# Designed miniproteins, single chains, part 3

Each design is a single chain, and the fold is of that chain. pLDDT is the mean over its residues in the fold that is shown.

## One batch from the design tools (miniprotein)

Design m75
Fold by ESMFold2-Fast:
Structure m75 (fold): chain A 55 residues (1-55)
Amino acid sequence: SCNVFTLSNGNQLVSGAEEILNSSGVIKSDGNSVLLKPGGTVVCKTSSGIITIKV
């Protein structure tokens, strides 16, 4: 599963992925989390499979 948090500046943190496979609108990323601008997307690998999050 992935967690999504909206920060005070409108940016969004996606965390808790096993792996980040693809993303757009990225400010910063590592293997398990990505900080996105509003309207960004991320493709996460989780234990249940691959999910796409639009923020």
Scores: mean pLDDT 78

Design m76
Fold by ESMFold2-Fast:
Order: C-alpha cells, then structure tokens, then sequence
Structure m76 (fold): chain A 67 residues (1-67)
C-alpha cells in the first residue's frame, strides 16, 4: 500500500546516498512527491546543493507524509 511504497522509496534514497549515487537518490526522492510534494522538492534541492543533512531531514518528512 502507500505506506509500504513510501518506506521503500525512502530506503532506496538512503541506500543510494550511502553509495554516493546522487542520480538514483534524486529519482527515488522525486517519487516521494506523490506522498509529500513540498518536502520531496526540498530534498531534491538539498541533494543538488550537496546538503546531505538537509536532504535526509526532508526525506524523513516526505516519508511521514506517506504514513
């Protein structure tokens, strides 16, 4: 369901960030916009800026929008 998909996408983004795969992280975060478009957009902006801490906070917030 929507909760499981949001968790899966957040986990995929986290794994991509740990692997240094920025393109994959951004793709996963963009899909989180279906649950929380504001925080997903801010996470993408933070990732493009190299602000990993801000990106992680927004990914968590987008995930909570899917819960």
Amino acid sequence: GPKEEAIRLAQEAGRALRAGDLERAIAAVRKLSEFDPEHAARAVEALRAGDIEAAQRHIVAALLGGL
Scores: mean pLDDT 82

Design m77
Fold by ESMFold2-Fast:
Structure m77 (fold): chain A 61 residues (1-61)
Amino acid sequence: AKKLTPEDLEAIREVVRKALEEGFSDEAALLKALMTLHEKLGNVSPEHVEAARRVLEEVKA
């Protein structure tokens, strides 16, 4: 399976952290991460959605 680059993962991690720090919900943080991936990659696959969810869990841990 194709994986996100380390730069893509770092970008969504930063977006998730900022959203949670600003008091957004987990769902809003996830949506912001997916929007960032869409802007960078032109589309978002189910694999990217799973990666963004895992990043959200890691940031919350």
Scores: mean pLDDT 77

Design m78
Fold by ESMFold2-Fast:
Structure m78 (fold): chain A 57 residues (1-57)
Amino acid sequence: ELEELARRIGETLAEAGFTPEQVYRTALHVFTHSLGLPEEEAERLARIAAEKAREVR
């Protein structure tokens, strides 16, 4: 599921020292450009990744 992928991205990047804001931008790029998702859905998933990053920190 895409939400689980978003959480894994957030966790992995946070463990690597990325801030939630950096995680948001990176995940947004992945969902928009690599997976070709609509902007609104990509933004929603990027927010899920950023929230997961906040939990790790």
Scores: mean pLDDT 83

Design m79
Fold by ESMFold2-Fast:
Structure m79 (fold): chain A 70 residues (1-70)
Amino acid sequence: SAAEIEALKAAARALGLPEVYLTGLEDPERRDRLLVALSLRASERGLTDAQLRALGLPEHHLALVRRGMA
């Protein structure tokens, strides 16, 4: 949904990801690329569960980010 795309963009901006990750998110492949990048950045920074929740992602996207960090 548009709201989910906006939440993904907000999370990407919060974690300092390049603008290239903020484009074409209607394409599932580009969303998957962004979710992988979010997982890697969260892992690199050692984000806590509280910090992950503060990103404001929908639960299903948050679950994918958490999975990518494991």
Scores: mean pLDDT 83

Design m80
Fold by ESMFold2-Fast:
Order: structure tokens, then C-alpha cells, then sequence
Structure m80 (fold): chain A 66 residues (1-66)
């Protein structure tokens, strides 16, 4: 998987506030580390698909391409 520089920047900018929210919820004891990781991966994939990445691509592949 190859991401454009624009896709990488948009992914980082769009996921950053969501990751902050998930970290805050984890630190507050509302969710487990496993749940936070799963939600982070789901959000990453959803945003990537919105940016034109094929929906068959896994969150792991997207993360590796960043």
C-alpha cells in the first residue's frame, strides 16, 4: 500500500483528536487498552476509506504505510 503525502497528512490530522479522546478515556478507566486500540484502528480505516483508500485495505497496512 502506498499513500500520497496529502492522504498521510489528512489521516494524521483527522485521527489526532480521536486518539486524544481515546487516550483520555483510557486514562479515566472508561475503556481498556485493547478497546482503545480497536477503536483507533477502526477510526483510521474509516477515515482512510473516506480519503480514497480501498476498503479491503486493513488498518495494519494503513499504519505500515504511514
Amino acid sequence: LKLTEEQKKALEEKTKPLERELVARYLAGEISAEEASALSHAALKEIAVELGVDESVTAEQIRAAL
Scores: mean pLDDT 79

Design m81
Fold by ESMFold2-Fast:
Structure m81 (fold): chain A 99 residues (1-99)
Amino acid sequence: SRIEELRREIEELLEELRRRLAEAKSNREALRIQNETSARIYRLLKELRRLGAPEEELLELMRRGAEAGLEVVAVALAVERTVRLREEGVSHEERLARA
């Protein structure tokens, strides 16, 4: 499926990122590598979400991206976690009020 294809492409980019960062000779080079890879992964994640990929899969890929040093992905992960906590809070309160 297209979702499986995009997932594989993101995983390949994360592996490439780890390799390129390990070989980086300066902070400037590392930042360039992160910026290039971050832009590509962001586009792929956006397409995965549009195609209806499971939320837990998107969050796991964002977590792996953040762990690999992608600042944009780290911010996106933080936002997703905040939204989910709020949704869980409202749902839990509503269930408690009805119990």
Scores: mean pLDDT 70

Design m82
Fold by ESMFold2-Fast:
Structure m82 (fold): chain A 67 residues (1-67)
Amino acid sequence: HMEGDVLAALAEIYLALAKMDLQRGDVEGAKESIEKARKIADELDSMGFTEEAERIRKAVEELEKEV
């Protein structure tokens, strides 16, 4: 899955950025990165990459609890 692999990697980058933003107290920046990761997960799910989307959504939910 060339496109799915790239999207999953991009979502992981946004999740890492969100964690860094939260560590620094940048709640707004974290929310933006979380939203981008969530949108990528929704796109992956619509494309049939359900396992990857599920993994990303779980990470998104965990981070959203910290915001």
Scores: mean pLDDT 82

Design m83
Fold by ESMFold2-Fast:
Structure m83 (fold): chain A 70 residues (1-70)
Amino acid sequence: SSQDIVDRARQSVSGLSGDVRTRVINAIDQAQQQGFTTGRQIIDQIKTQGLSDDQIIQVIRRMRQGGVIS
């Protein structure tokens, strides 16, 4: 379900550093509020948070390991 993807996304990023984690969780929450519940839509929202390219790569790796994206 859409909720399962969102829950997996939150869990996948729980191991990020505090500031990065807060920004990513806020982006996931914003995506869910807008009805953006696919892994791609969640990543697109995360990219709006002012994270570095390296931080985005780490998020994508974690979300892939968590089964949010292929």
Scores: mean pLDDT 84

Design m84
Fold by ESMFold2-Fast:
Structure m84 (fold): chain A 88 residues (1-88)
Amino acid sequence: MIAPLSVEEIKKQIKELEEYLKENPDDALAWERLGDLYFSLGEYEKAIEYYEKAIKLDPNNKRAWKGLAEAYRAMGDFEKADEYEKKA
């Protein structure tokens, strides 16, 4: 059964990942997931911040590059969105 995450479940996962990342700040996939969760809440500026952290740790993370492009597109910055989409 496919069910989308509730806002409460997303916020719970954010809190758990933020605590995890205090001890594991070099986990690029965890920063990417944190970006995805903030994007799902419509907090695009925070999503961008965490996708940028993931990319600094792993520049080959195509999912984080796509996340950046989609976040900028959601904010109306289509030039930045197109630039980052080319990196993915």
Scores: mean pLDDT 83

Design m85
Fold by ESMFold2-Fast:
Structure m85 (fold): chain A 64 residues (1-64)
Amino acid sequence: LSDEEIIERLMEELGLSRETAEEILKLVKEMKEKGKSDEEIIEELMRRFGLSREEARYVLILVN
């Protein structure tokens, strides 16, 4: 998926604003670049954005 397709899906499926979807995508990419595990990324998404564990896993599926 392109970055724009990921952003559009996060907005549509999770009801996020464009600004929040862009921030989530940026954070996930930065954490992956730093070698963070999927579990660490999930925990950070839940903590910062109030996502459920299932929603955070969905984000990772879209970015991978």
Scores: mean pLDDT 87

Design m86
Fold by ESMFold2-Fast:
Structure m86 (fold): chain A 74 residues (1-74)
Amino acid sequence: MEELLKKLEELHEKLVKAVKEKDWESVIKILEEIIELYKKLREIYAKTNPEVAKQVDAYIEKLEAYVEKLKKEL
């Protein structure tokens, strides 16, 4: 779990840089990697805290919708 959280923080830093550079292709790729890590985190929380797992599921859904919107606007 610590490795997943560290990787998420690293990806968020890369996301901020990509947004500043207006590199929307990189933004989409980074967001897809973030979604993949949240899916792994969700599976861990499903075993320990189902309420948090539901919140993570809702967040994944919002991120996936945002990625689809970005792909349509490019």
Scores: mean pLDDT 81

Design m87
Fold by ESMFold2-Fast:
Structure m87 (fold): chain A 100 residues (1-100)
Amino acid sequence: SDLDRVRQLTDDSLRRAQQALSQNQNNLNLGSQQATIDSQRNQDDLAVYTRRTIDILDDIGNSGSDDTRQQALQGSSDLSRLSVQVLRTTRQNQQVTNQQ
């Protein structure tokens, strides 16, 4: 169903963003240049995936049933908030590397 599709997209995208956040946090603790480079590559790939997923969820949020719309808009909102956290930790990793 469309609702199941929205849930799958949301779950997959949130899982990817959570993995990136965890990797960035671990890399911040390591403070190495290689870890920062790896975090940046992962962030770049995630950013493309996240933008495409948000666009799909927003499109569904503008069409379909009320339940599907609400689920899609909530997923888009949650993914956007998590993306801000991933970006912040990526910037923190870059700052740590620049100080070493």
Scores: mean pLDDT 74

Design m88
Fold by ESMFold2-Fast:
Structure m88 (fold): chain A 65 residues (1-65)
Amino acid sequence: MSGEELLERYLLPLQQAGSGAVPLTPGAMSDEELRRLLKEGVPGSGIPPLGLTDEEADAVVEALR
């Protein structure tokens, strides 16, 4: 799956839900923070781990750059 497809699959639904979803932007997060978010979620923020591999997380980061 391409980084753009992963981005649309995981980030657009979060934005569309509107129910406390945090907007994810390349300018708001470092590449390492985005990779961590995609693999492990963010403790205390309500964002669950998405279960992405290192390769899938890298593809999403590349699509956002």
Scores: mean pLDDT 61

Design m89
Fold by ESMFold2-Fast:
Structure m89 (fold): chain A 57 residues (1-57)
Amino acid sequence: REEAIEAARRTLEEFEQRAKELEARSLAGDYEAAKPLYDKARTAAEVAQENLRELEA
């Protein structure tokens, strides 16, 4: 259980960092290339956060 919680936290951090980088690229003018990747990273972060909540419950 603790192993799974730590793995879920790391996965969430990874996707949140990726989304932040892609958002910065989108705002810098690389919108068309960055937006679909940002949307995927944001969705993955939301799924990872929900998994973490389930593991902590």
Scores: mean pLDDT 78

Design m90
Fold by ESMFold2-Fast:
Structure m90 (fold): chain A 55 residues (1-55)
Amino acid sequence: SAEKIAQLRRDIEALRQLKEEVAADTSMPEHIKDTVLAILDAAIDFLERLIEKLE
């Protein structure tokens, strides 16, 4: 449905903003930052693939 796709696109945008915030964080250890960024990338990829199936 178009409404669900619109919500998922908003969720992806929120995750991208969070990714930028994490990348800019100077207090987080580098190895933790790398892990968190990898998890966020995987989540974004999963949601984008989900949108493709709903279109």
Scores: mean pLDDT 87

Design m91
Fold by ESMFold2-Fast:
Structure m91 (fold): chain A 70 residues (1-70)
Amino acid sequence: SKEEEIKKIIDEAKEKLAELTKSLSTEDQKKLVEKFKEMLEWINDNIDTTTPEEVKKKIEEIIAEAEKLK
């Protein structure tokens, strides 16, 4: 299902972000956690209309922000 696909994308992103944040400052970790929470809230609010591709795209944006903070 779409929900299962989105959940898998989110779970994989959580693991990747955990690895990326290990080398970041406490301040930068907080910024990434906040962005990820905002994204999860957006997904929850738009679960009926969003797509796995859109979710993946938003996650890729957060990953890019993590790389930018280094």
Scores: mean pLDDT 79

Design m92
Fold by ESMFold2-Fast:
Structure m92 (fold): chain A 74 residues (1-74)
Amino acid sequence: MSSETVARIVGLVLRLLGEALEQNNEEALELVKKAVEAYNAGNYKEAAEYLLKAGKLVGLEEVGKEAAELLLKA
């Protein structure tokens, strides 16, 4: 995975995390945490699925989808 792709994914994850915190959405926060744990384990497909779900919960479906697509293409 390129450093530029990683930086973009990090930015999208931070956007999802910020929105989840703003909404006090504990389920979305747990999904973002699980996505980070899956990413660190090399499970990019699982990380993508968690980010997509988090995005839907906080009303940022496009952000979650972009992050998921970048993880699966890298």
Scores: mean pLDDT 84

Design m93
Fold by ESMFold2-Fast:
Structure m93 (fold): chain A 92 residues (1-92)
Amino acid sequence: MLAAYRVTLTVAAGAAGKADVRAAIARAAGELLLTDPAIARIEADVTDTSATITVTGEEAAARAAAARIGAAVAAASAAVTGVGAVEPAALP
């Protein structure tokens, strides 16, 4: 069944940190979309204080992928100061 899950990252960033977070998301999302056929779509919304990543795909895969991408972005970018819980999201 198709489902969407999101993770919200807390970001302590001006414009440079926002760009760094976007690059980290693009890298992690691109790798996941290439390697996991159960993932249909990854979307991100990045502000100066938060980044929200939404993963759409098969329910279990989308939930696991949202957790993985959140952790990967936090590990890749010093601008990330916190990782929220994985939450169900509305389908687009």
Scores: mean pLDDT 81

Design m94
Fold by ESMFold2-Fast:
Structure m94 (fold): chain A 88 residues (1-88)
Amino acid sequence: AEAGARAAAEGAAEAARGAIAGGTNGAGAAAAGAAAAGAEFTAEHLKDAEGAARDAEAAAAGAERAGGGEESERGAEAAREGARIAAE
């Protein structure tokens, strides 16, 4: 559970980085960043793998909304993989 929550938080952070670096839609990048911060908080303070997985999925959606090609796409994939690990 703790390791899964960390995987989700790390994936969410990658989604936020990709959205900020490659994204063309600021609202999507902001949403990815907020979701990544939530995932980190949930993993560090609540030890809640399900909550971290949910936040990572939100970060992936934010990165996809941000657009901007490969960076955002790679970040979204990392966030979804982290969410999958947390859900297992």
Scores: mean pLDDT 77

Design m95
Fold by ESMFold2-Fast:
Structure m95 (fold): chain A 92 residues (1-92)
Amino acid sequence: SAAREEARRYVGLGLKAFEEGDLEKAEEYYRKALEVDPEYAGALYGLALVLRKQGRLEEAVEYLRKAAELAEKTDPEAAEYLLKKAEEIEAE
């Protein structure tokens, strides 16, 4: 769909900003992706990584758990990986 393609474009911009160390821009782009498609797993995961890097650990866990729930229907191994990452953050 057009919405999915737009969300994917924002995720690509968010990833580039994250790789360049611009956490504020990365968060902005991932949040824009979620405005277009609130269930876009790549945006939820990307936002979680940005939030973790910023020390916003409780918010990072929430987005990882949401991404895991969405992945469970199509990719159970990815869902397990995301849950493990959330648990690792909570154990710190």
Scores: mean pLDDT 86

Design m96
Fold by ESMFold2-Fast:
Structure m96 (fold): chain A 81 residues (1-81)
Amino acid sequence: HMVTVKGKKREFPPLKIDPSDKLEDVVNAVKKELGIPIEQLALVGGRAGEKVLTPETDLSKTAAELLGIPEDTPVYLVRVG
């Protein structure tokens, strides 16, 4: 079945997320609203660098807990190829 595209392709800009939000809620929202699967997502925050998400990632953790950074540190969700 052919997927209908309603507009021009746009780049996925870095999405600022709340570091205290559960990753399962963030990942499920992105998949539902944007159609981007977990395997195409990574987290960037503080000095932790880029943390690619996999099916084995513990999504019950917050972004801050997964990256090992303070919850007041800005965290971004980025798309990886």
Scores: mean pLDDT 70

Design m97
Fold by ESMFold2-Fast:
Structure m97 (fold): chain A 66 residues (1-66)
Amino acid sequence: MAASTLTAAALHVVAAETEIELGGPKEVVLESLDAALELAEEAEPYDPEGAAKVKARAEELRKEVE
């Protein structure tokens, strides 16, 4: 379950990256990144390192678009 949650979080990060490359709306990118951060937080007790990597990438992308 935790692995599936991290996979979902990673997919939201990929969706945000794709949206940025396509020049999509900032609001859509931030929505995907917020979803990724929430899912990573849920996975943190089971996979702290995996969760930290997803959170770091999501925050990096968020900083880029804000």
Scores: mean pLDDT 79

Design m98
Fold by ESMFold2-Fast:
Structure m98 (fold): chain A 79 residues (1-79)
Amino acid sequence: MALELSESLTEEEKKKLEEIEEELAKEQEENPLPFEEQLELIEKKAKEKGISKEIIEKWKEVVKEIKEKYEKALKEALE
């Protein structure tokens, strides 16, 4: 997910993305949020840590792709 961008990131940026990903994983375990709210939380946390808009946009694209695969798997399971 976020680490897929690691080759184009500085060590500091990579660390910040890992921290946000860990925080999101913990929050989802305690209080699972709808996908739309998860995207808003990702953007908020990334901006708070000073991550560039370009990186945020790429990260959101990866998350949307994961959602698309998840929705496809759910439809196949329910059929």
Scores: mean pLDDT 69

Design m99
Fold by ESMFold2-Fast:
Structure m99 (fold): chain A 111 residues (1-111)
Amino acid sequence: AALDLIKEGKYEEAIELLEKGLSEKKTAGLLALLALAYLGQGKYEEAIKYAEEALKLDPNNALAWYVLGLAYKKQGKLEEAKKYFEKALKLATEKNDLELKKKAEEELKKL
């Protein structure tokens, strides 16, 4: 799966799979994973672009909010980063996504 490739640091392979999936059906989940893969490569502008596209389709996508938080933090926009991590934490908690909840909590403690 594309998420497993991202976790292994295989971002280029993940992007190829995700772009193929998006050509078949455009979903918020695939866009959020694509944003995460670009974030992993340090491509913060692309990460923001695809995370924002994911949120246009589903404003409750916790991963997309988390990716925005990390990208904005990297740009020194700490107030926006905090807001996005708080949204990600709330949504991850509501969906019982324990891994994403923990990651958002850790980022908020560092701000």
Scores: mean pLDDT 90

Design m100
Fold by ESMFold2-Fast:
Structure m100 (fold): chain A 92 residues (1-92)
Amino acid sequence: MKVKAEAEFSFTAKTDNATVSVALMLSDLETGKEAGSVVGKQANKGDTVTARVEIESEADKVKVRAAGFATELKDGKLTLIDQRVEEKEVEA
């Protein structure tokens, strides 16, 4: 059966002057077909960065992989401030 799977992942910045990157991927577990989205922007404390992906799949199960990172660049040094990684399987 053809199904449309949609996923959304939001990352909230915990600090000011952060570069927030959000990556989201959907994988069809029958065919190995993947769809992905990457969103990056400058964010201040309380700002949310959202990635959204959709895939048309014939699988009963879709694997979701999501990652959010906040980094800060000071005096030429890049520092990872915060991260969140999530992976799960969703039935259609």
Scores: mean pLDDT 76

Design m101
Fold by ESMFold2-Fast:
Structure m101 (fold): chain A 65 residues (1-65)
Amino acid sequence: SAEVEEAQARLVAAGVLSGPLLLEPRAGRSPAVKALQWELRRAGFTHVPVDGVFDAVTREAVASL
């Protein structure tokens, strides 16, 4: 849905423009990624875990919007 796509775009843009800090793999529990995962679950992707990790399941759910 539009909100999830916008959240994903903001994460990508922040990673490109502000450096890797927002999308840092060592962060583990990113609040931005958790927000994205909650929006994905509300959109019907109930199999997506809300752990703040941008994993393959989260990426596939975003790609399916």
Scores: mean pLDDT 61

Design m102
Fold by ESMFold2-Fast:
Structure m102 (fold): chain A 78 residues (1-78)
Amino acid sequence: MIDELVRKLAEDLAPYLTPEEVAAASELVRQAIEDLKTKPLDEVIRELAQGLARVVPPEALSRAAILATNYIIEAYDA
């Protein structure tokens, strides 16, 4: 379920981000998983990366992008 994947992502991000940044990143990933129903995977990943760059500090961006992309791929393969 989307909620379980988003919760796991939030847990993985919590050591690196503020609670507000975790919430913002989690909502972007939730939206990306919904967008997979209507958009190709590469477009969803590109849009997610752009969104994360706006809400996640630069030093955490690479970690957040890798984790978020892995959860998107898991949702796509399910």
Scores: mean pLDDT 79

Design m103
Fold by ESMFold2-Fast:
Structure m103 (fold): chain A 74 residues (1-74)
Amino acid sequence: SLPPLSPEQQAFLDDIREAMDAVQKVEDAIRAGLSREEIEKLRQELIEKMKNDFAKKLADALVDTLLWVEERRK
């Protein structure tokens, strides 16, 4: 059994989960066929709702990478 997480460890994992949720929403938007303009608007809205700078930076970097990969598929 895993030991209970410290508050700091839990906060770090919560930040990662928040960032991954944002990435998933952008992936869902791409699969739904939203325009690049709509996807960029969604990206901005998701990042602005985040309270933690680490989660914001992680989400922004991951979404940027995802959009770079999707552009390269064309």
Scores: mean pLDDT 81

Design m104
Fold by ESMFold2-Fast:
Structure m104 (fold): chain A 55 residues (1-55)
Amino acid sequence: AMLSKEELEELIKKMSPEEVMQLLTEIERRTPVGSEYHVHAIELALEHYEKVKAE
């Protein structure tokens, strides 16, 4: 089943950059490209990546 936006945000915060990339690939496969959910997931993944890189 698809995660809620809140569950997705919590999951991404606990993931490595590599795991985030895998999650994005799964979202692309399971959801229509350009959907609001897909865009939100990409934005969260980029925020997580930038925070990890800034450490």
Scores: mean pLDDT 68

Design m105
Fold by ESMFold2-Fast:
Structure m105 (fold): chain A 98 residues (1-98)
Amino acid sequence: KIEELERKYKEAVREAILEEASAGVYQIGASSYSLAKESLLKKAEESTEEERKKLEEEAKKAEELKKEYEEKRREYEKRAKELRERAERLKREAEELR
């Protein structure tokens, strides 16, 4: 039973690390879209009326993608937390058997 609990603990920790890594990737993506939005809006200020409208529309799409990536980051962070909590429970159960 202890060996099984230790194995499940290691598996939960490994899964948590992968979910945390995924959250990190989406956070970088969200930051990239935030910078893209700022660059597009700044370029729009120097552009013709028609070009400005297109750049502002692209900036709105960048903002939407940023929000989407921030939502995905939160989902991965939540899963990582649940896996970390599961790992702690498994560790405690293994300790109680000794």
Scores: mean pLDDT 86

Design m106
Fold by ESMFold2-Fast:
Structure m106 (fold): chain A 62 residues (1-62)
Amino acid sequence: MAEAQRKAAELVDKAIEALKNGDYETALRYAQEAIDLAEKAGVGQTDLNRARKIKEEAEKKL
């Protein structure tokens, strides 16, 4: 698997963890980093969609 794809998945997992802990600001930051990396590296739509959903959830709670 490409390094960028792996890093995007890791950022998504970190964003999910932060979201579950109520750290919405940190969740938003990790989700945004995952989106930026996914767009820059052309990674699969699945990771990009997951990151976008987490960003929306975090923004809704802020």
Scores: mean pLDDT 78

Design m107
Fold by ESMFold2-Fast:
Structure m107 (fold): chain A 117 residues (1-117)
Amino acid sequence: SVSLTESGGGTVKEGGSVTLSSQVSGVDFSKYGVAWLAQAPGQPGEFVASISADGKTTTYHPRVAGRFTISVDHAASTSYLHMSNLRLEDTATYYSALMEGEALVHMGSGVQLTVVR
């Protein structure tokens, strides 16, 4: 079975930085694009960032552009969301997902990030 295990969440002060990680197993990770999604309490999931399977194309939601960076380590089967200059509105559960084309085909269980003053 395919699994994505997110880590690196917790409580961080406003203006701080954190890196979320997702370790992938049960699949050839290099064949998939990666997306990160955020879900605030009581809100629908929101696209945050994606990277293509070849690692050459990245996309970001305008809200996070210039503050967040997505990367992949195919040898480690891990994706990263590097988050800087954190804002209170970045408080959410973050989910990693694997993509075939534009379709989300596998998704992790999520990691909670809480940004405080």
Scores: mean pLDDT 89

Design m108
Fold by ESMFold2-Fast:
Structure m108 (fold): chain A 71 residues (1-71)
Amino acid sequence: MRVYELTLELAPGRADEAVRILKESPVEVLEYRVEGDTLHAVVKATPEQLSALLQRLADAGVLRRAEIREL
């Protein structure tokens, strides 16, 4: 598993849904914070688990843009 820093630009007002999807995913959430419509998270995951999380957020219509950095 790898550690990733996520900066996720969310649809307006959808932060609670994005956090729920994050917590329900198989990724290990080390920390997260919400700042307006931006979700910042540090997660421990496989690349496949991370891809599945981002796809689920996109399919739910809550994700507008994702910036991912491997730590």
Scores: mean pLDDT 88

Design m109
Fold by ESMFold2-Fast:
Structure m109 (fold): chain A 59 residues (1-59)
Amino acid sequence: MLRELAEKYRKIAEELRKKAQELADSNDPSKVPEAAQLYKKAKTYEKIADELEKLARES
């Protein structure tokens, strides 16, 4: 079901955000680009989850 898939993607996004925050909290400049990439990826998964929820409502 699209709703179940959306929930899975939201959990993935949450895990990515936590990992990015850990890297950001390290205050290591070499990890800043990696943290930024993880935040960007998390945002992408959140957007996909939102779209899947919209599609589920069409059913």
Scores: mean pLDDT 80

Design m110
Fold by ESMFold2-Fast:
Structure m110 (fold): chain A 92 residues (1-92)
Amino acid sequence: GTLTLKVKALSDTELQITLSGSEEGEYVIEVLKDGKVIDKATLKVGESATFKGIKPGEEYTIKVYDAKTGKLVGSATFTPKVGEEKTFILPL
């Protein structure tokens, strides 16, 4: 199966992350800068959350963990530009 992660820069300081996929599941999403967790949320497939503490022009790491096992499902890097959306497809 696959998990789709959509990352949209809502503003200079906020990202919206939406999970979609063919399989049901619950995932811990962490947004990191230089290995430090800036914000995190637990999302079910079909849900969105807003992540704060973002600065313009900086690169962030997004890590996705299976909420049941704690195992890393995937990671992505994102440099936010207001109004842009980037889609990541993670194999399950």
Scores: mean pLDDT 84

Design m111
Fold by ESMFold2-Fast:
Structure m111 (fold): chain A 79 residues (1-79)
Amino acid sequence: MKEKADELFKKGDEAFRQGNYEEAKKYYTEAIKLYEEVDPNSVNLALAYDKLSEVYRKLGKEEEAEKYRQKAIDVMKKI
């Protein structure tokens, strides 16, 4: 599960780098679900939330961006 989450996160980063924000959103969301199950108080989960927040910002969804930014902060406080 964790290795699969890391793979999905990497795919999200590739899509984000290419400007494919909807694809990046899909991969980061899938990675987040797996990290929440196997490593819920981890830097990887916090980073995935931060990346999803940035994706929402690129998509012009500021409310969603702030929501996921706050989730990243909340996870980092538990580490």
Scores: mean pLDDT 82

